# Ledger of designs, part 78: designed miniproteins, single chains, continued (4)

Each design is a single chain, and the fold is of that chain. pLDDT is the mean over its residues in the fold that is shown.

## One batch from the design tools (miniprotein)

Design m14690
Fold by ESMFold2-Fast:
Structure m14690 (fold): chain A 61 residues (1-61)
Amino acid sequence: LEQRQQKLIQALKESGYLETKKSKTLDDADLLLIQKLLKSKNISENGELDDNDKQTIQQLL
């Protein structure tokens, strides 16, 4: 995974996304969503997410 994708996945886990998900794990559909978020919102190219990036992801999901 790209560093950005890995950081985004970690942010989703920290937000409690997995707690609301039935399987409590990320599947292929979640990875596709993450890829779309990276393209549409220009999430940090450095692979680091700031609080605004995390908030945007939380709202989008």
Scores: mean pLDDT 59

Design m14691
Fold by ESMFold2-Fast:
Structure m14691 (fold): chain A 89 residues (1-89)
Amino acid sequence: EKQKRLEEYNKINIIFTIKLLKKNKESMEEVREALEANGLDFEEYLELAEKTSIEELVEKLKKEIRELAEKQGLYEEEKRAIKELEELA
């Protein structure tokens, strides 16, 4: 499942990147060429970016990051860092 987890993370990250480029009126040609070079359909990713809100994409990305961090044992370090910041406030 580790390969599938990374693929899902990359997929969500690509969609989020397309969404940001569109919001900033940036060119998507580089992303399009990269996706096509990997046999992926740019139009499908563009449509997914339009259908998914930035808020939903951020939540999905956080979930995938948390799952990856948990698998690598990094979640505890992130949780501890947040606690230390709260104590400094």
Scores: mean pLDDT 66

Design m14692
Fold by ESMFold2-Fast:
Structure m14692 (fold): chain A 70 residues (1-70)
Amino acid sequence: DAAMQAVGDAVRALGEAARKGPITPEQAEALARSLLPDDVEVRAEAEGDFVRLTITVPAAGLQVEVTLPA
């Protein structure tokens, strides 16, 4: 499934970006959005010292949450 592969790629890219320094919710959302198909929903929010990103894949009935240090 191309959508699931794109989700995996986005999660890896987000982890790599977070290792290079603090990431903002806007940066996390933009990075994920650039790697994910248009039908995938992305939401990023600040959670204290972390950024929580929620990826919803309606076609697969899946929701993935990623927590990154920020």
Scores: mean pLDDT 77

Design m14693
Fold by ESMFold2-Fast:
Structure m14693 (fold): chain A 71 residues (1-71)
Amino acid sequence: MKLSEEEKKAVVEIVVEAGTLLLELKAQGVAPDEALARVKKLVRERAKEKNIPQHVLDTLLAAIEATVAEL
C-alpha cells in the first residue's frame, strides 16, 4: 500500500528517534533485551500519536529487532 507524504515524514521521524535512543542505551551499557523493549515502546507510542498504519508499525518493529540482533 502507498504511504502518504505525511506518513512517510512521520516514519522518518520515528526511525531517527528510535535509532538515536538505541545508540544512547547501547553507549550506557543497557542490556540488548531491555534496550529493545524501550525502543519498541517509543516506536509504538510515536506511531499512535502520528496515526501510523499497523502494517507500517509492524515493519518498523521487525527492522528494530533485526538491528538489535546485529549489535
Scores: mean pLDDT 79

Design m14694
Fold by ESMFold2-Fast:
Structure m14694 (fold): chain A 80 residues (1-80)
Amino acid sequence: VEKEIKQMEAKARGLIAEASLSISQAKAEVDRAREAARRDPSLRPEYEKIEKQAAETIKKAEELRKTGEELLKEAEERRR
């Protein structure tokens, strides 16, 4: 029982950490592409492509984070 709860917590934290990292990386990629496009307007189509891809990545990562947070709550409830 205790081992199962610890495994659920580890998995939940892993999902939350992975989601947070993905969101941070996607935002950083968009920021870099935006700055590059400001310096060179010929890079605007690449920026728009990166922005769309990042928006999809962030949406999926937020769903993953929510799943991890719910799993963490379930693990905490199983302790009590």
Scores: mean pLDDT 83

Design m14695
Fold by ESMFold2-Fast:
Structure m14695 (fold): chain A 70 residues (1-70)
Amino acid sequence: GVEELLAQVEELLAQPEVDPARLAELIREAYTLLGKPEAGESVEAAIRASDVETARLLAEIALKELKEEL
């Protein structure tokens, strides 16, 4: 479910090196499960287009927003 995806995102963000593509995929899937596929696609594209540090920040913001939807 969404909770398992958010837990995976948190675990990845705790790592010293992050894979922006993997963060983007998990976040998009979480948005899609919450009925917001367009928002998920937009966030995925932004994370994939960003450098690693910006991708991390965008993922942290998305994680907070997704938790507020639960």
Scores: mean pLDDT 84

Design m14696
Fold by ESMFold2-Fast:
Structure m14696 (fold): chain A 90 residues (1-90)
Amino acid sequence: ALSKVVASSIGAILRAAVDVMEGRMTPEEALEEAKKRVEELLKKAVEEGKISEEEAKELLKEMHELAELAVKEAARFREENPELAARLAA
């Protein structure tokens, strides 16, 4: 249960990072979207009894940090490699 919640949260973060790389979202928009999706996933997991509130709090912190790093890296990749980023969007 915990591993599936972590995997889903990472999946949401990766989707946001890809949207930044492809130019579909700004870094700010992608970070906000990723944080909202992770928060919703964790709240639902607590409500369904899959994780504790303490586990959700710790995961929220970790996933927020990962989202910030992933979005920053995606934005840097797009800035440093605009031709490759354009090819990803095509």
Scores: mean pLDDT 82

Design m14697
Fold by ESMFold2-Fast:
Structure m14697 (fold): chain A 107 residues (1-107)
Amino acid sequence: MEEKERILKAYEKLKKNEKELQKLIDEAHEKGVAYQKIAAERLLEVLKELERILGGKYRKRVSWLEMEFLINSSDGKATIKMLEELQREYQEVYNEIKKKYDEIKEE
């Protein structure tokens, strides 16, 4: 798959999940541990899909976040911290994909 095709596919995946992820994150901050876990699991799933599309660039970091989530998911304080870390990683990946998408769009 060409780099341009990878970026277009990754951007489509981001846009498809953007509203769902934002809603889950907002609910997680208001409703506590069960919703925080749901938001974190969905965010990890999306990050893993993006990692596959982008050819493994984020694999080590995503695997680390998944391991940390598995260890800490039963502790409410650890769960919110994990959600915040996953949100930061997602935003960084989003910004990189958006930048590349904008570059392609101008060609």
Scores: mean pLDDT 75

Design m14698
Fold by ESMFold2-Fast:
Structure m14698 (fold): chain A 68 residues (1-68)
Amino acid sequence: MEEVDTVLRLVEAKTVEEMIEIVEENKGERYMEVAEAAAGIARQKDPERGPEWAKRILEHAEELERES
């Protein structure tokens, strides 16, 4: 499915900025679901920094929703 490519890109992302960019690419469709998936992936990739990255991703997605 098309969502599989998005998840793979999130898993391969090396920075929180890359993950946020992927979420932005999905705005107007299902970007909140993508943001939640990205947050989960961030927590799995780095247990120490992941929670901070997850928070940034979700806050950015909420901002995008308010603008849409």
Scores: mean pLDDT 73

Design m14699
Fold by ESMFold2-Fast:
Structure m14699 (fold): chain A 68 residues (1-68)
Amino acid sequence: SAELEELVEKLNEMLKSLADSENLSKEQLINLARSLVQREGEALGLSEEEIEEMLKRVVEKVNEYYDS
């Protein structure tokens, strides 16, 4: 959904900023992304399926950042 995509973009911007300031590895950033997506999804009352979809999209963005 458009709302989920907007949230993914916001999380991605936050994670890029954090990676830049802290010199995080790809693995460290992905682990942090998992924690953030889980917390935000639970707080919003999202289903497990929606949380997994959001996590997949955030991880894809992190992979693009490091592999491009």
Scores: mean pLDDT 76

Design m14700
Fold by ESMFold2-Fast:
Structure m14700 (fold): chain A 99 residues (1-99)
Amino acid sequence: SKEILEKQKEIARRIGRALRVIGTFETLILGIKNKDEELIKEAKRELKELAGLSDEEIEEFEKKIKEAIENSKSNEELFKLLSPLAKEISKRALELLKE
Protein backbone atom coordinates (compact mmCIF):
# COMPACT_ATOMS: atom_id res chain seq x y z
CA SER A 1 0.00 0.00 0.00
CA LYS A 2 2.90 2.43 0.70
CA GLU A 3 4.39 1.56 -2.73
CA ILE A 4 1.03 2.29 -4.44
CA LEU A 5 0.78 5.67 -2.63
CA GLU A 6 4.31 6.69 -3.68
CA LYS A 7 3.57 5.70 -7.31
CA GLN A 8 0.34 7.76 -7.22
CA LYS A 9 2.25 10.77 -5.79
CA GLU A 10 4.89 10.48 -8.55
CA ILE A 11 2.17 10.35 -11.27
CA ALA A 12 0.51 13.43 -9.70
CA ARG A 13 3.87 15.28 -9.71
CA ARG A 14 4.42 14.44 -13.42
CA ILE A 15 0.89 15.61 -14.33
CA GLY A 16 1.52 18.85 -12.39
CA ARG A 17 4.78 19.45 -14.29
CA ALA A 18 3.07 18.79 -17.66
CA LEU A 19 0.27 21.26 -16.83
CA ARG A 20 2.85 23.86 -15.70
CA VAL A 21 4.65 23.53 -19.08
CA ILE A 22 1.38 24.34 -20.90
CA GLY A 23 0.62 27.25 -18.52
CA THR A 24 4.16 28.64 -18.94
CA PHE A 25 3.77 28.52 -22.74
CA GLU A 26 0.55 30.58 -22.38
CA THR A 27 2.53 33.02 -20.16
CA LEU A 28 5.21 33.31 -22.90
CA ILE A 29 2.52 34.16 -25.52
CA LEU A 30 0.99 36.77 -23.17
CA GLY A 31 4.41 38.31 -22.46
CA ILE A 32 5.27 38.57 -26.17
CA LYS A 33 1.83 40.00 -27.08
CA ASN A 34 2.09 42.64 -24.29
CA LYS A 35 5.85 43.29 -24.84
CA ASP A 36 6.47 42.44 -21.17
CA GLU A 37 10.21 41.67 -21.08
CA GLU A 38 10.14 40.44 -17.44
CA LEU A 39 7.27 38.01 -18.16
CA ILE A 40 9.04 36.75 -21.32
CA LYS A 41 12.31 36.17 -19.40
CA GLU A 42 10.50 34.31 -16.57
CA ALA A 43 8.50 32.11 -19.00
CA LYS A 44 11.65 31.21 -20.99
CA ARG A 45 13.48 30.25 -17.76
CA GLU A 46 10.57 28.07 -16.58
CA LEU A 47 10.17 26.32 -19.99
CA LYS A 48 13.90 25.49 -19.92
CA GLU A 49 13.67 24.16 -16.32
CA LEU A 50 10.37 22.22 -16.61
CA ALA A 51 10.44 20.88 -20.20
CA GLY A 52 14.20 20.77 -20.89
CA LEU A 53 13.87 23.05 -23.92
CA SER A 54 17.19 24.30 -25.33
CA ASP A 55 17.90 28.02 -25.80
CA GLU A 56 17.65 27.39 -29.59
CA GLU A 57 14.20 25.71 -29.25
CA ILE A 58 12.96 28.59 -27.04
CA GLU A 59 14.25 31.20 -29.57
CA GLU A 60 12.41 29.37 -32.39
CA PHE A 61 9.15 29.31 -30.36
CA GLU A 62 9.53 33.04 -29.55
CA LYS A 63 10.16 33.83 -33.25
CA LYS A 64 7.09 31.81 -34.37
CA ILE A 65 4.87 33.43 -31.70
CA LYS A 66 6.04 36.92 -32.79
CA GLU A 67 5.33 36.04 -36.45
CA ALA A 68 1.84 34.74 -35.51
CA ILE A 69 1.05 37.97 -33.59
CA GLU A 70 2.37 40.21 -36.41
CA ASN A 71 0.49 38.27 -39.15
CA SER A 72 -2.86 38.04 -37.30
CA LYS A 73 -5.61 40.65 -37.84
CA SER A 74 -8.01 39.15 -35.26
CA ASN A 75 -8.01 36.99 -32.10
CA GLU A 76 -9.53 34.13 -34.17
CA GLU A 77 -6.69 34.29 -36.73
CA LEU A 78 -4.09 34.50 -33.92
CA PHE A 79 -5.62 31.37 -32.31
CA LYS A 80 -5.39 29.46 -35.63
CA LEU A 81 -1.73 30.52 -36.13
CA LEU A 82 -0.78 29.61 -32.51
CA SER A 83 -2.59 26.21 -32.52
CA PRO A 84 0.30 24.26 -34.19
CA LEU A 85 2.76 25.70 -31.61
CA ALA A 86 0.42 24.79 -28.74
CA LYS A 87 0.25 21.23 -30.18
CA GLU A 88 4.09 20.99 -30.23
CA ILE A 89 4.30 22.14 -26.57
CA SER A 90 1.49 19.70 -25.61
CA LYS A 91 3.49 16.83 -27.18
CA ARG A 92 6.58 17.90 -25.19
CA ALA A 93 4.47 18.07 -21.98
CA LEU A 94 3.03 14.58 -22.73
CA GLU A 95 6.60 13.14 -22.81
CA LEU A 96 6.88 14.10 -19.09
CA LEU A 97 3.99 11.67 -18.38
CA LYS A 98 5.72 8.65 -19.98
CA GLU A 99 7.01 6.00 -17.54
Scores: mean pLDDT 82

Design m14701
Fold by ESMFold2-Fast:
Structure m14701 (fold): chain A 66 residues (1-66)
Amino acid sequence: SLEDTWLALEIQMELLDLPIPEERSPEAILASLEEIFAKLSELSDDEVTEVLKKGQELVEKALKER
């Protein structure tokens, strides 16, 4: 769902120390994804693996707790 997509995006951006967008539009999602990809490209393979795994665990926890 879009709500789950926003939640996952916000969690991942917070883990990467990126500012969370105030506007929740498709354009804001695309811009946020570009920022996430740019930030990930600056990290080592090990750092990418760690941050993505942590993001997945936090998203799963948030979805269970709601």
Scores: mean pLDDT 77

Design m14702
Fold by ESMFold2-Fast:
Structure m14702 (fold): chain A 72 residues (1-72)
Amino acid sequence: LAAELAREVLERWAAEDSHAAIVAARTILDVAEALRAGDFATAEETLRKAQAAYPQVAEDLRAAYRRLLEAI
């Protein structure tokens, strides 16, 4: 799931903002690892920092976070 969500955001944004695309994909993977470890505080902080730095991908990051939460 996490790898699939990361690939989807990367493919969507790579042509428009490759740096934001890479950061968003990495954020999804990092958040998924934190959630798997039960570290919700780190997951939320990682997500919040990425959304603040790259508001253009904020909706994609929120959608990915919801899907990751549904998977636990």
Scores: mean pLDDT 81

Design m14703
Fold by ESMFold2-Fast:
Structure m14703 (fold): chain A 65 residues (1-65)
Amino acid sequence: SVREKLLEKIEKVAASLEDEKAQELTRIAGQLLARRLSEDTSEEEIDKLVAQLEVQGKSLEEYYK
């Protein structure tokens, strides 16, 4: 369930990006994060991870235009 919550939030972030490459890379990064996620990860920690991926995705979006 914790991994599902992370992936759902990451999918929303990826879908909000305008650049297709940024979307794809954000989804890949999200899958990698989900694999490292422990079952005791809090909602606050999930939100921090999602926020970090959003910043990275927007940076990629700006880079690829």
Scores: mean pLDDT 80

Design m14704
Fold by ESMFold2-Fast:
Structure m14704 (fold): chain A 92 residues (1-92)
Amino acid sequence: SMSEIQQLRQQLQQLRQQSQQLIQQARSAIRNNASDSELESIIEQLNKVTEQLSSLRKQALSLGDRELVQEAIFLESELTVTIMSLEVHRRS
């Protein structure tokens, strides 16, 4: 339904804001040589948001909203790259 699509769009906007905050935190943590425990905490938070985006994407796909699916995929990709950057830095 249209109301379900509107609810998913609101959820995506919230997840986008959380994602941008976490990406900025991740970049700052790498720049400032943050502790392994701080890097791990950010990775765990990014993984949780990625799982929420994956769930949203599956719901959007079932409702036929291709634009919402594409927006969720793009954001999932940004989070995956950020997680990989943190993991590489943590192992260095």
Scores: mean pLDDT 89

Design m14705
Fold by ESMFold2-Fast:
Structure m14705 (fold): chain A 95 residues (1-95)
Amino acid sequence: DIIFITQSGASVTLLQGFGFENVYSANGGTLTDEQIEELKKISKKVVLFVPNDEEGKKLEEQLKKAGFEIKGIIYTEELEGLTPEQQRELVLKKL
C-alpha cells in the first residue's frame, strides 16, 4: 500500500530487513521517468527515507511534481545511535 524511496542501497537493505517490501533507491540522485512510471503502477503513496540534505529535498519535489502523495519523511540522521529494534519502531511510527 505504501512505497519507500531512499537515496542508497544500504537504506533499501535496512528497510527490507525490517519487513518492508516496496523499497526503491534513487541511488544518490532523482528517479528516472521509467522508474516513476513503474512506481505509479504500485502506489501513489510514498514515504521518503533520506538524509536531511539538498538531494533529499530534490527527490521530495520530484515525487510531488509527479503526483505522488508524501505520507511522511524519515531522515536517516533520526536513526543514528538507535538499536535495530528502536530504528524499526521509529519507522513504523512514521507510517
Scores: mean pLDDT 84

Design m14706
Fold by ESMFold2-Fast:
Structure m14706 (fold): chain A 65 residues (1-65)
Amino acid sequence: SEAKKRMELLAIALSIESGGKVTIEEENGDFVLTTEGISEEDAKEIYEIMKEEAKKLGKNLHFKE
């Protein structure tokens, strides 16, 4: 979907900026965010940024450790 493509591109950009790994999966019409090699504070900031974008696309974002 267009929404998935936009979220995946954002995840790639945030992976580059953070120096860690940010991934998005689509599950039952919602998005699931996973982070690896990123501090808890940076992961929280990434989650808030991506949650706002998902909301604009009419989607929910869940965080998976």
Scores: mean pLDDT 83

Design m14707
Fold by ESMFold2-Fast:
Structure m14707 (fold): chain A 79 residues (1-79)
Amino acid sequence: DKKEIEEVAKIAAENSSYPEEKIKKYLEELLKRHDKLTTRRRLGGVVLVDKGYSYKEAGERVGISEEAVRRAVAELEAL
């Protein structure tokens, strides 16, 4: 859903240092390979790391592994 991606990207951009366009591109790429829940958890982990949480703490808060958070941050930064 294009509108849902736009709304989520806007909220994540307002809560991080990443521009909305970059988050939107990241969400579109992530949704090609993952379900909606996994995508939201990875984005949440990325936003928490940007706010100063460690990879481990961010993963614990969003319910994914430290390595999944680390990969998510690397994938977004590579865009």
Scores: mean pLDDT 84

Design m14708
Fold by ESMFold2-Fast:
Structure m14708 (fold): chain A 76 residues (1-76)
Amino acid sequence: SENKAIAEAFLEHARRLAELLAEQGASEELLEEIRRAAEETAEAIAEYGPDSPKTKEAAERLERLLAEAVEEVRAR
């Protein structure tokens, strides 16, 4: 399905971003939260599509966690 393919592509890109943040010194705790939020966003994409309100809400949570990780990395 199209939504499943989009979800898989999203999750692959999210995993690559998490790897980069880990290399830059982001904490394991934040990285675990980011990975969970990415999985939740991918699940929402697969079930409701990329433009659904549920997907947007999950993506907003992920964006907040990513911002926190960037701030943490900058503080090191």
Scores: mean pLDDT 85

Design m14709
Fold by ESMFold2-Fast:
Structure m14709 (fold): chain A 100 residues (1-100)
Amino acid sequence: SVDELLAQLEEEVGRLAKEVSSLIDKLYKDGKLSREQITRLLLEAMEKGRKPGLEAYDALVAELEAQGITLTTDQRLKLRALLVQKAQLEEMIKALKELG
C-alpha cells in the first residue's frame, strides 16, 4: 500500500539522516574540515540530489498510476518530499565519505 511505502521511506530517510550526523561528527572530531566547509559541501549535495529525487518521484508515481493506484494530494506531497530528502541525504553521505 502507499501508506506502507511512505512508512518505509520515512524509516530510510531517518537512517540516512543519522548516518549524515555520524559522518559530520567524525569529521569534526578528526579535524579534517571546518564547520563552514562542511556546510558548503552539504548545500552543494542538497542541490545535486534535488533532480534525482524528483525523477524518482515521477517514476514511482507513473508506476503506481499504471497499477491503478490513485494517490491523494497529501500522499503525493509526502512522497515527493521523502524521495527528494532521500536523494539529498544519499549525495551528502557520498560527499562526506569521499573526505574520509
Scores: mean pLDDT 88

Design m14710
Fold by ESMFold2-Fast:
Structure m14710 (fold): chain A 75 residues (1-75)
Amino acid sequence: SIADLDDETLAILLSFFDTDGDGTLSDAELQRVLAMFDKDGDGKLSEAEINTVLTLLEKRGMDVAAFRARLAALT
């Protein structure tokens, strides 16, 4: 479960997907993150799953406002 990820594991995971190291995700990187958490494989996340991801990212100091807008466009 995504809720089972600790801050350190999430930071390591995000560092693999944020290859530019600018603290933001490209659309391609965001799609890869979504694929990892999309357990149904339909290319869409539930609102609960999205909120869990955003909460974890906010806890790590990510800009969740911009991230939320991009997730809404992709889901």
Scores: mean pLDDT 58

Design m14711
Fold by ESMFold2-Fast:
Structure m14711 (fold): chain A 71 residues (1-71)
Amino acid sequence: MLGQEAIALGQKGLAIVAQQPTRAGGIQSYDLGIQGIRLAIQGRREGDPLADEGSRVGSQAAGAGLRQALS
């Protein structure tokens, strides 16, 4: 399910931010978060009930990654 994959990508991004406090770790989290958001958008089109949660977690990973990449 696309929503579950989106959640997993976002969670992986957040874990990278937590475990690797580096610019590269921030960039990876951002990329994973954006990938999660894209999957969540596709899941929403397909009626996946987890799409909104996937978008939320992906957005958190993207935001956290961007903040870390810029610091």
Scores: mean pLDDT 85

Design m14712
Fold by ESMFold2-Fast:
Structure m14712 (fold): chain A 65 residues (1-65)
Amino acid sequence: MEEEERRQRAIEGAAQGARNYAKDAGLTDSEAERVARHAEQALRRAFEAPPGTEVSLDELDAALA
């Protein structure tokens, strides 16, 4: 797969996962979209990092907290 397509799918997956998690936690649709948007931006920022930059799941979780 193209790297850009793979990154986009990962970003979409993270946003969808965050949205589903928020809804399962009893948040409103608006709150779920906010959480999804934060997850999307955090992961997009991580993929824009220079080659060799290592980003952990913990760092992404911290960016959302």
Scores: mean pLDDT 70

Design m14713
Fold by ESMFold2-Fast:
Structure m14713 (fold): chain A 58 residues (1-58)
Amino acid sequence: SLSARRKQQILALLRASGPQPLTNEEIGRRLGLSERTVSYHRSQIFDETGRSPYELAR
C-alpha cells in the first residue's frame, strides 16, 4: 500500500512537471523522500510494467 502510494505520487508529479524531466533529487524534495527512495520506486515501476515512469506519466 505505502509502496503503491509512493509510485502513484511519483507518476502524478511527473505528469504535472510538463516536458522537462525531474531528477530523483527534485522528486524527493517535493515528496519528502530521499533520492535513494525515489530511485527504488522508479526501478519498481519499470520492473512491474516494463516502462519508465516518464512513459507511464504520458
Scores: mean pLDDT 72

Design m14714
Fold by ESMFold2-Fast:
Structure m14714 (fold): chain A 99 residues (1-99)
Amino acid sequence: LAEELKKLQEAIEKGDAETAGKIGIKLTDKGVEYIDQGDYQMAFQSVSGAALALKSMGKEKEADELLKKFLTALQQGDYEEAKKSAEELKKVIEEALKE
């Protein structure tokens, strides 16, 4: 995870939205994996990174709304809804990459 977050920061600093988005997609997948493993802190870090990638692509409002939805589900112990929120974030990043 730390290596992916470092690569994300480098992509954002370079203005490389395509690379940032691709890393964001990988981070949503890792977030789902961490939820399945019961590692909710790592899931939060992964999905927060994915939201940061989406913000760097000019989608700040969508990133904030989806991250809030994910955190609310995680806080309520609704892990299926948290995974669905991460999948929704992934879809929005994929759609932004097609623009």
Scores: mean pLDDT 83

Design m14715
Fold by ESMFold2-Fast:
Structure m14715 (fold): chain A 57 residues (1-57)
Amino acid sequence: SWEERVKKGAERAKQLADEGGSHREAGIAMAEGGVYVDPEATPEGVRFLAEVALKEV
């Protein structure tokens, strides 16, 4: 259940980053999955976190 939430949040964050979308929206998606995202995170940083989360879940 928690793993499913993290996975969905990470998948959404990666999708938003790939589409050139808002880093804020990507960060929110990760946070909804229970993963803390640095408010100063770059798009590359959010994408990296999403890829790591997807590998761990």
Scores: mean pLDDT 63

Design m14716
Fold by ESMFold2-Fast:
Structure m14716 (fold): chain A 101 residues (1-101)
Amino acid sequence: MKIKIEGSGPYGLGLAFALQLKDLEYEIIEEKDYLGGEISKKMPKDENLLDYILNKINENSSLTINSIEDLIDVLENNKKIETKDKEVEDFLKGYKEGLKL
């Protein structure tokens, strides 16, 4: 079954990331011709949303995450990522929900 994700905001991208790791088919439905939704308006044009989120986690936590693979390791080892950034929190919520699918 192909999973449909509405919007490419942080939560939707977290879901897509988890589904890709599980090798599940998904489709992102975005009304705008760019990924990241409202977040992409705040990012430099040469920076993607995943890099932006990783930088936000590193700046707002005691964790040093240098890659998506490091992020996966932290999440799989049940280490709690504490953040005050809502965009990072929404991404992590999407990731955790995607793993349950």
Scores: mean pLDDT 62

Design m14717
Fold by ESMFold2-Fast:
Structure m14717 (fold): chain A 99 residues (1-99)
Amino acid sequence: MAEWEAEEAEVMEVAQRLAQQPREVLEQRVQNTIAQIDKAYADGKMSKEQRDLAVQAVRHLLQAALALQEGDLERAREHVREAVRHFREGAKLEEEAAK
């Protein structure tokens, strides 16, 4: 499906950019992002399902970046695909809630 290939390419580009950071900085930035997602949920700005999907997407993005640092391109691609899947499901929930 052509749409998935475009989103996979964009998310892979983000993972490659993150892979340029030292591991400790990358892990800290991901923890900070998850903390911001958790705060948005606690403040009532997103549903539990939206929060869970966002956290899973961010975790897969971290695993993709770490796999790239280790030279494991196949594992990185698998995690990019999972991140895209979670991002797309989250976006659908936001669009449906806005209608």
Scores: mean pLDDT 80

Design m14718
Fold by ESMFold2-Fast:
Structure m14718 (fold): chain A 97 residues (1-97)
Amino acid sequence: MTEELLERLKDPSVEERKKAIAEASESEDPEAKVEVLKEALKDPDPEVRKLAILEIAGLEDEKAREELLPELEELSKDPDPLVSKIAKMILEILKEK
């Protein structure tokens, strides 16, 4: 399943990549969630990167969230102003929890 989700993140359709991210977030495998979300944070489309940040904010597994903090810190410097703003807001929320 993880390999299928990662291949779907290479799809030229932004909507298909968003679907793959949403499906990964519903997975019961925390390693699969981290791997897919980590790759999604590097997506060329800012809407896909924003979705990945919001899915990370929804993760109940604290260890999975901690593994993604370095990737979120990189997105706090993202060239898209909304992506960088959302990343900074989520980082503050996660550090206070």
Scores: mean pLDDT 79

Design m14719
Fold by ESMFold2-Fast:
Structure m14719 (fold): chain A 89 residues (1-89)
Amino acid sequence: DLRERAEEIIERAAEEVRRALLAAGLPEEEAERAAELVREALRLLAFNPTEENIKRAEELLREAVRVGHPEAGEIFRRAVREMERLFGE
């Protein structure tokens, strides 16, 4: 069940972003916004990885780092690597 496992990876990454930013002292609203942007970017890559959606995911990730912290980008990249392994590459 690749969809369920991808969704587990996505939700864990989003929650990790939220918790990391809260621990770093960011306001709850900013931490939640960054987590949501990371979730959206990962969903595009997992379920519709077209060239257009890859560019959109890059935009969402840049916004997540801008609103939150560079840690959001690192968490995103780890989740992408985990999903690549899940999908057979």
Scores: mean pLDDT 82

Design m14720
Fold by ESMFold2-Fast:
Structure m14720 (fold): chain A 75 residues (1-75)
Amino acid sequence: GAMAARQARLDAFEEAVRRTVEILKAEGQELPPWLKRLHELIENRDDPEARAEIEAYVDRLEQGHADGNAAVRAA
């Protein structure tokens, strides 16, 4: 169902962020602020606010709100 598809997208997004952070750290590259923020949210996903922010970020990306240069933040 739609909820299972949504959870699969969230899981894939979290894995992609973890993989990207792991690669950049292994190569000695500095994490961009937006990626560092997302990694911190994912590491604290047991916090309902962090989980809600991750879900909102994924929803914004899916609605074409992807900019390659800035962290997306809910006001």
Scores: mean pLDDT 70

Design m14721
Fold by ESMFold2-Fast:
Structure m14721 (fold): chain A 90 residues (1-90)
Amino acid sequence: EEERLRLAKEGHEAEKSGDKEKQIELNVRSARLGPPEVRRVVEEAEKKGLTKEQIVELSHLVGNLQLARWLGLDEAAARYEAKIEELLKS
């Protein structure tokens, strides 16, 4: 996926320069190109006016939730779901 590769390149450049704000921006853009469940949560967070940092955290939580569900870790999955709900309420 050309856009993801481009964002990865830009992320490497931002990391080399220590540009934390650019790194967060690129992480948000990468999440928008992610799996449908991640994109849905990102769209909901943007609609609610969450910060870019909160959107990045949500994308990581959704990824961890999907992994926990795939591994059958029901307790971990429930904790990630609670965290996602908490962030979306802010």
Scores: mean pLDDT 73

Design m14722
Fold by ESMFold2-Fast:
Structure m14722 (fold): chain A 98 residues (1-98)
Amino acid sequence: MEELLELSPEQLEELMEKAIELLKEAAKVADEETKERLERLIEELKAYKLDLDLSKEEDKEKAVNVLLAVLSELKRIHPETAKKLEEKIEELIEEEKE
């Protein structure tokens, strides 16, 4: 959790964009109920991306919390997409450490 707060603003923006891409891909093949949930997550992430200034610590914390909430919901409704998002998070954290 705290490792995500160590990501640069650029890395967090990349992660948010990747999350939106993964949600869109999942929505294309999902049933109607799952698609509606995925589309709501996409709209929430887009809204936060527009409203948040990731150079600000408070907004960076909000972005991390939103990404973790999206990941938690994805683990429930689309585990394969959740795994892809977790892999992207791990890649970005590894780049920041070394």
Scores: mean pLDDT 78

Design m14723
Fold by ESMFold2-Fast:
Structure m14723 (fold): chain A 69 residues (1-69)
Amino acid sequence: SELEELARKLVEAAKEASEDVRKAAEAALQSAQNGDITSVLVAAHEAEKVGEGEIKELARKLKELAESL
């Protein structure tokens, strides 16, 4: 799904980021894989809050996509 693909991109972008950012990204991917849209929104919001640059942009896109579903 597009949600899962975008969450995978977020995890990849967060590979070298702080532990908090990596955990939020991984939580978003796990939630997307489980089809739990509400948990994707929570995790994406956390990633957007603690992330910077491209990570923040990807988290925002993931949040917007999840909100549209």
Scores: mean pLDDT 85

Design m14724
Fold by ESMFold2-Fast:
Structure m14724 (fold): chain A 57 residues (1-57)
Amino acid sequence: SSVGAGAAAGGAAAKHGGADVETAGRVGQENSLRSGGDGEAGYAAGKAAAEGNPPGL
């Protein structure tokens, strides 16, 4: 699902680029929307991944 892609992108942004939680959330949202998924879920998944609490993982 696109939410997983959003979580991965957000987590990678936080880890790789030193992005904060806000940026990770935005990256997750963009990835989910680009994949035709739910932007809200992607945003939440990206933020959770950056915080170390990814949804369903």
Scores: mean pLDDT 63

Design m14725
Fold by ESMFold2-Fast:
Formats: sequence, C-alpha cells, structure tokens
Structure m14725 (fold): chain A 69 residues (1-69)
Amino acid sequence: MREEIKAMSREELTKILEAHGMTRDDIEKNLDKEGMRDAVLAIRGVEERRARGAPADESVPGGNFRKGE
C-alpha cells in the first residue's frame, strides 16, 4: 500500500481524496503532494481497521492540513 501510494500521480491522489469528500480546490489549497499521500495513507489505514472490525468511533488519524502561502 505505502509504495503504491508513493507511486501514484497527483491526479490519482486527488481522485481518492475527492471520493472521500474533499474538493479539488481544497486539496490544492491545503495539501501539497506529500500531504496528499499522508491523507490517502490515513484513509487507507481507516479502511484496513474497518475490515478488521474497528471500534464504533472511527476518526481518520493524520496530520493537520498544511498550507504554505
């Protein structure tokens, strides 16, 4: 998983994040490519926990949005 995410293009990372409720504009404004990878990894980690019977309180762990303006 980690290597697959690192090999993903910016477009593929954006598509995954959009599927999870982020807009393209929000992604571009608040995440660089490394932030996108971290966010996708966190989402995938939640999916893995769900598959293993995660607790009812499921929050996506991960770093805060980074912005560099």
Scores: mean pLDDT 65

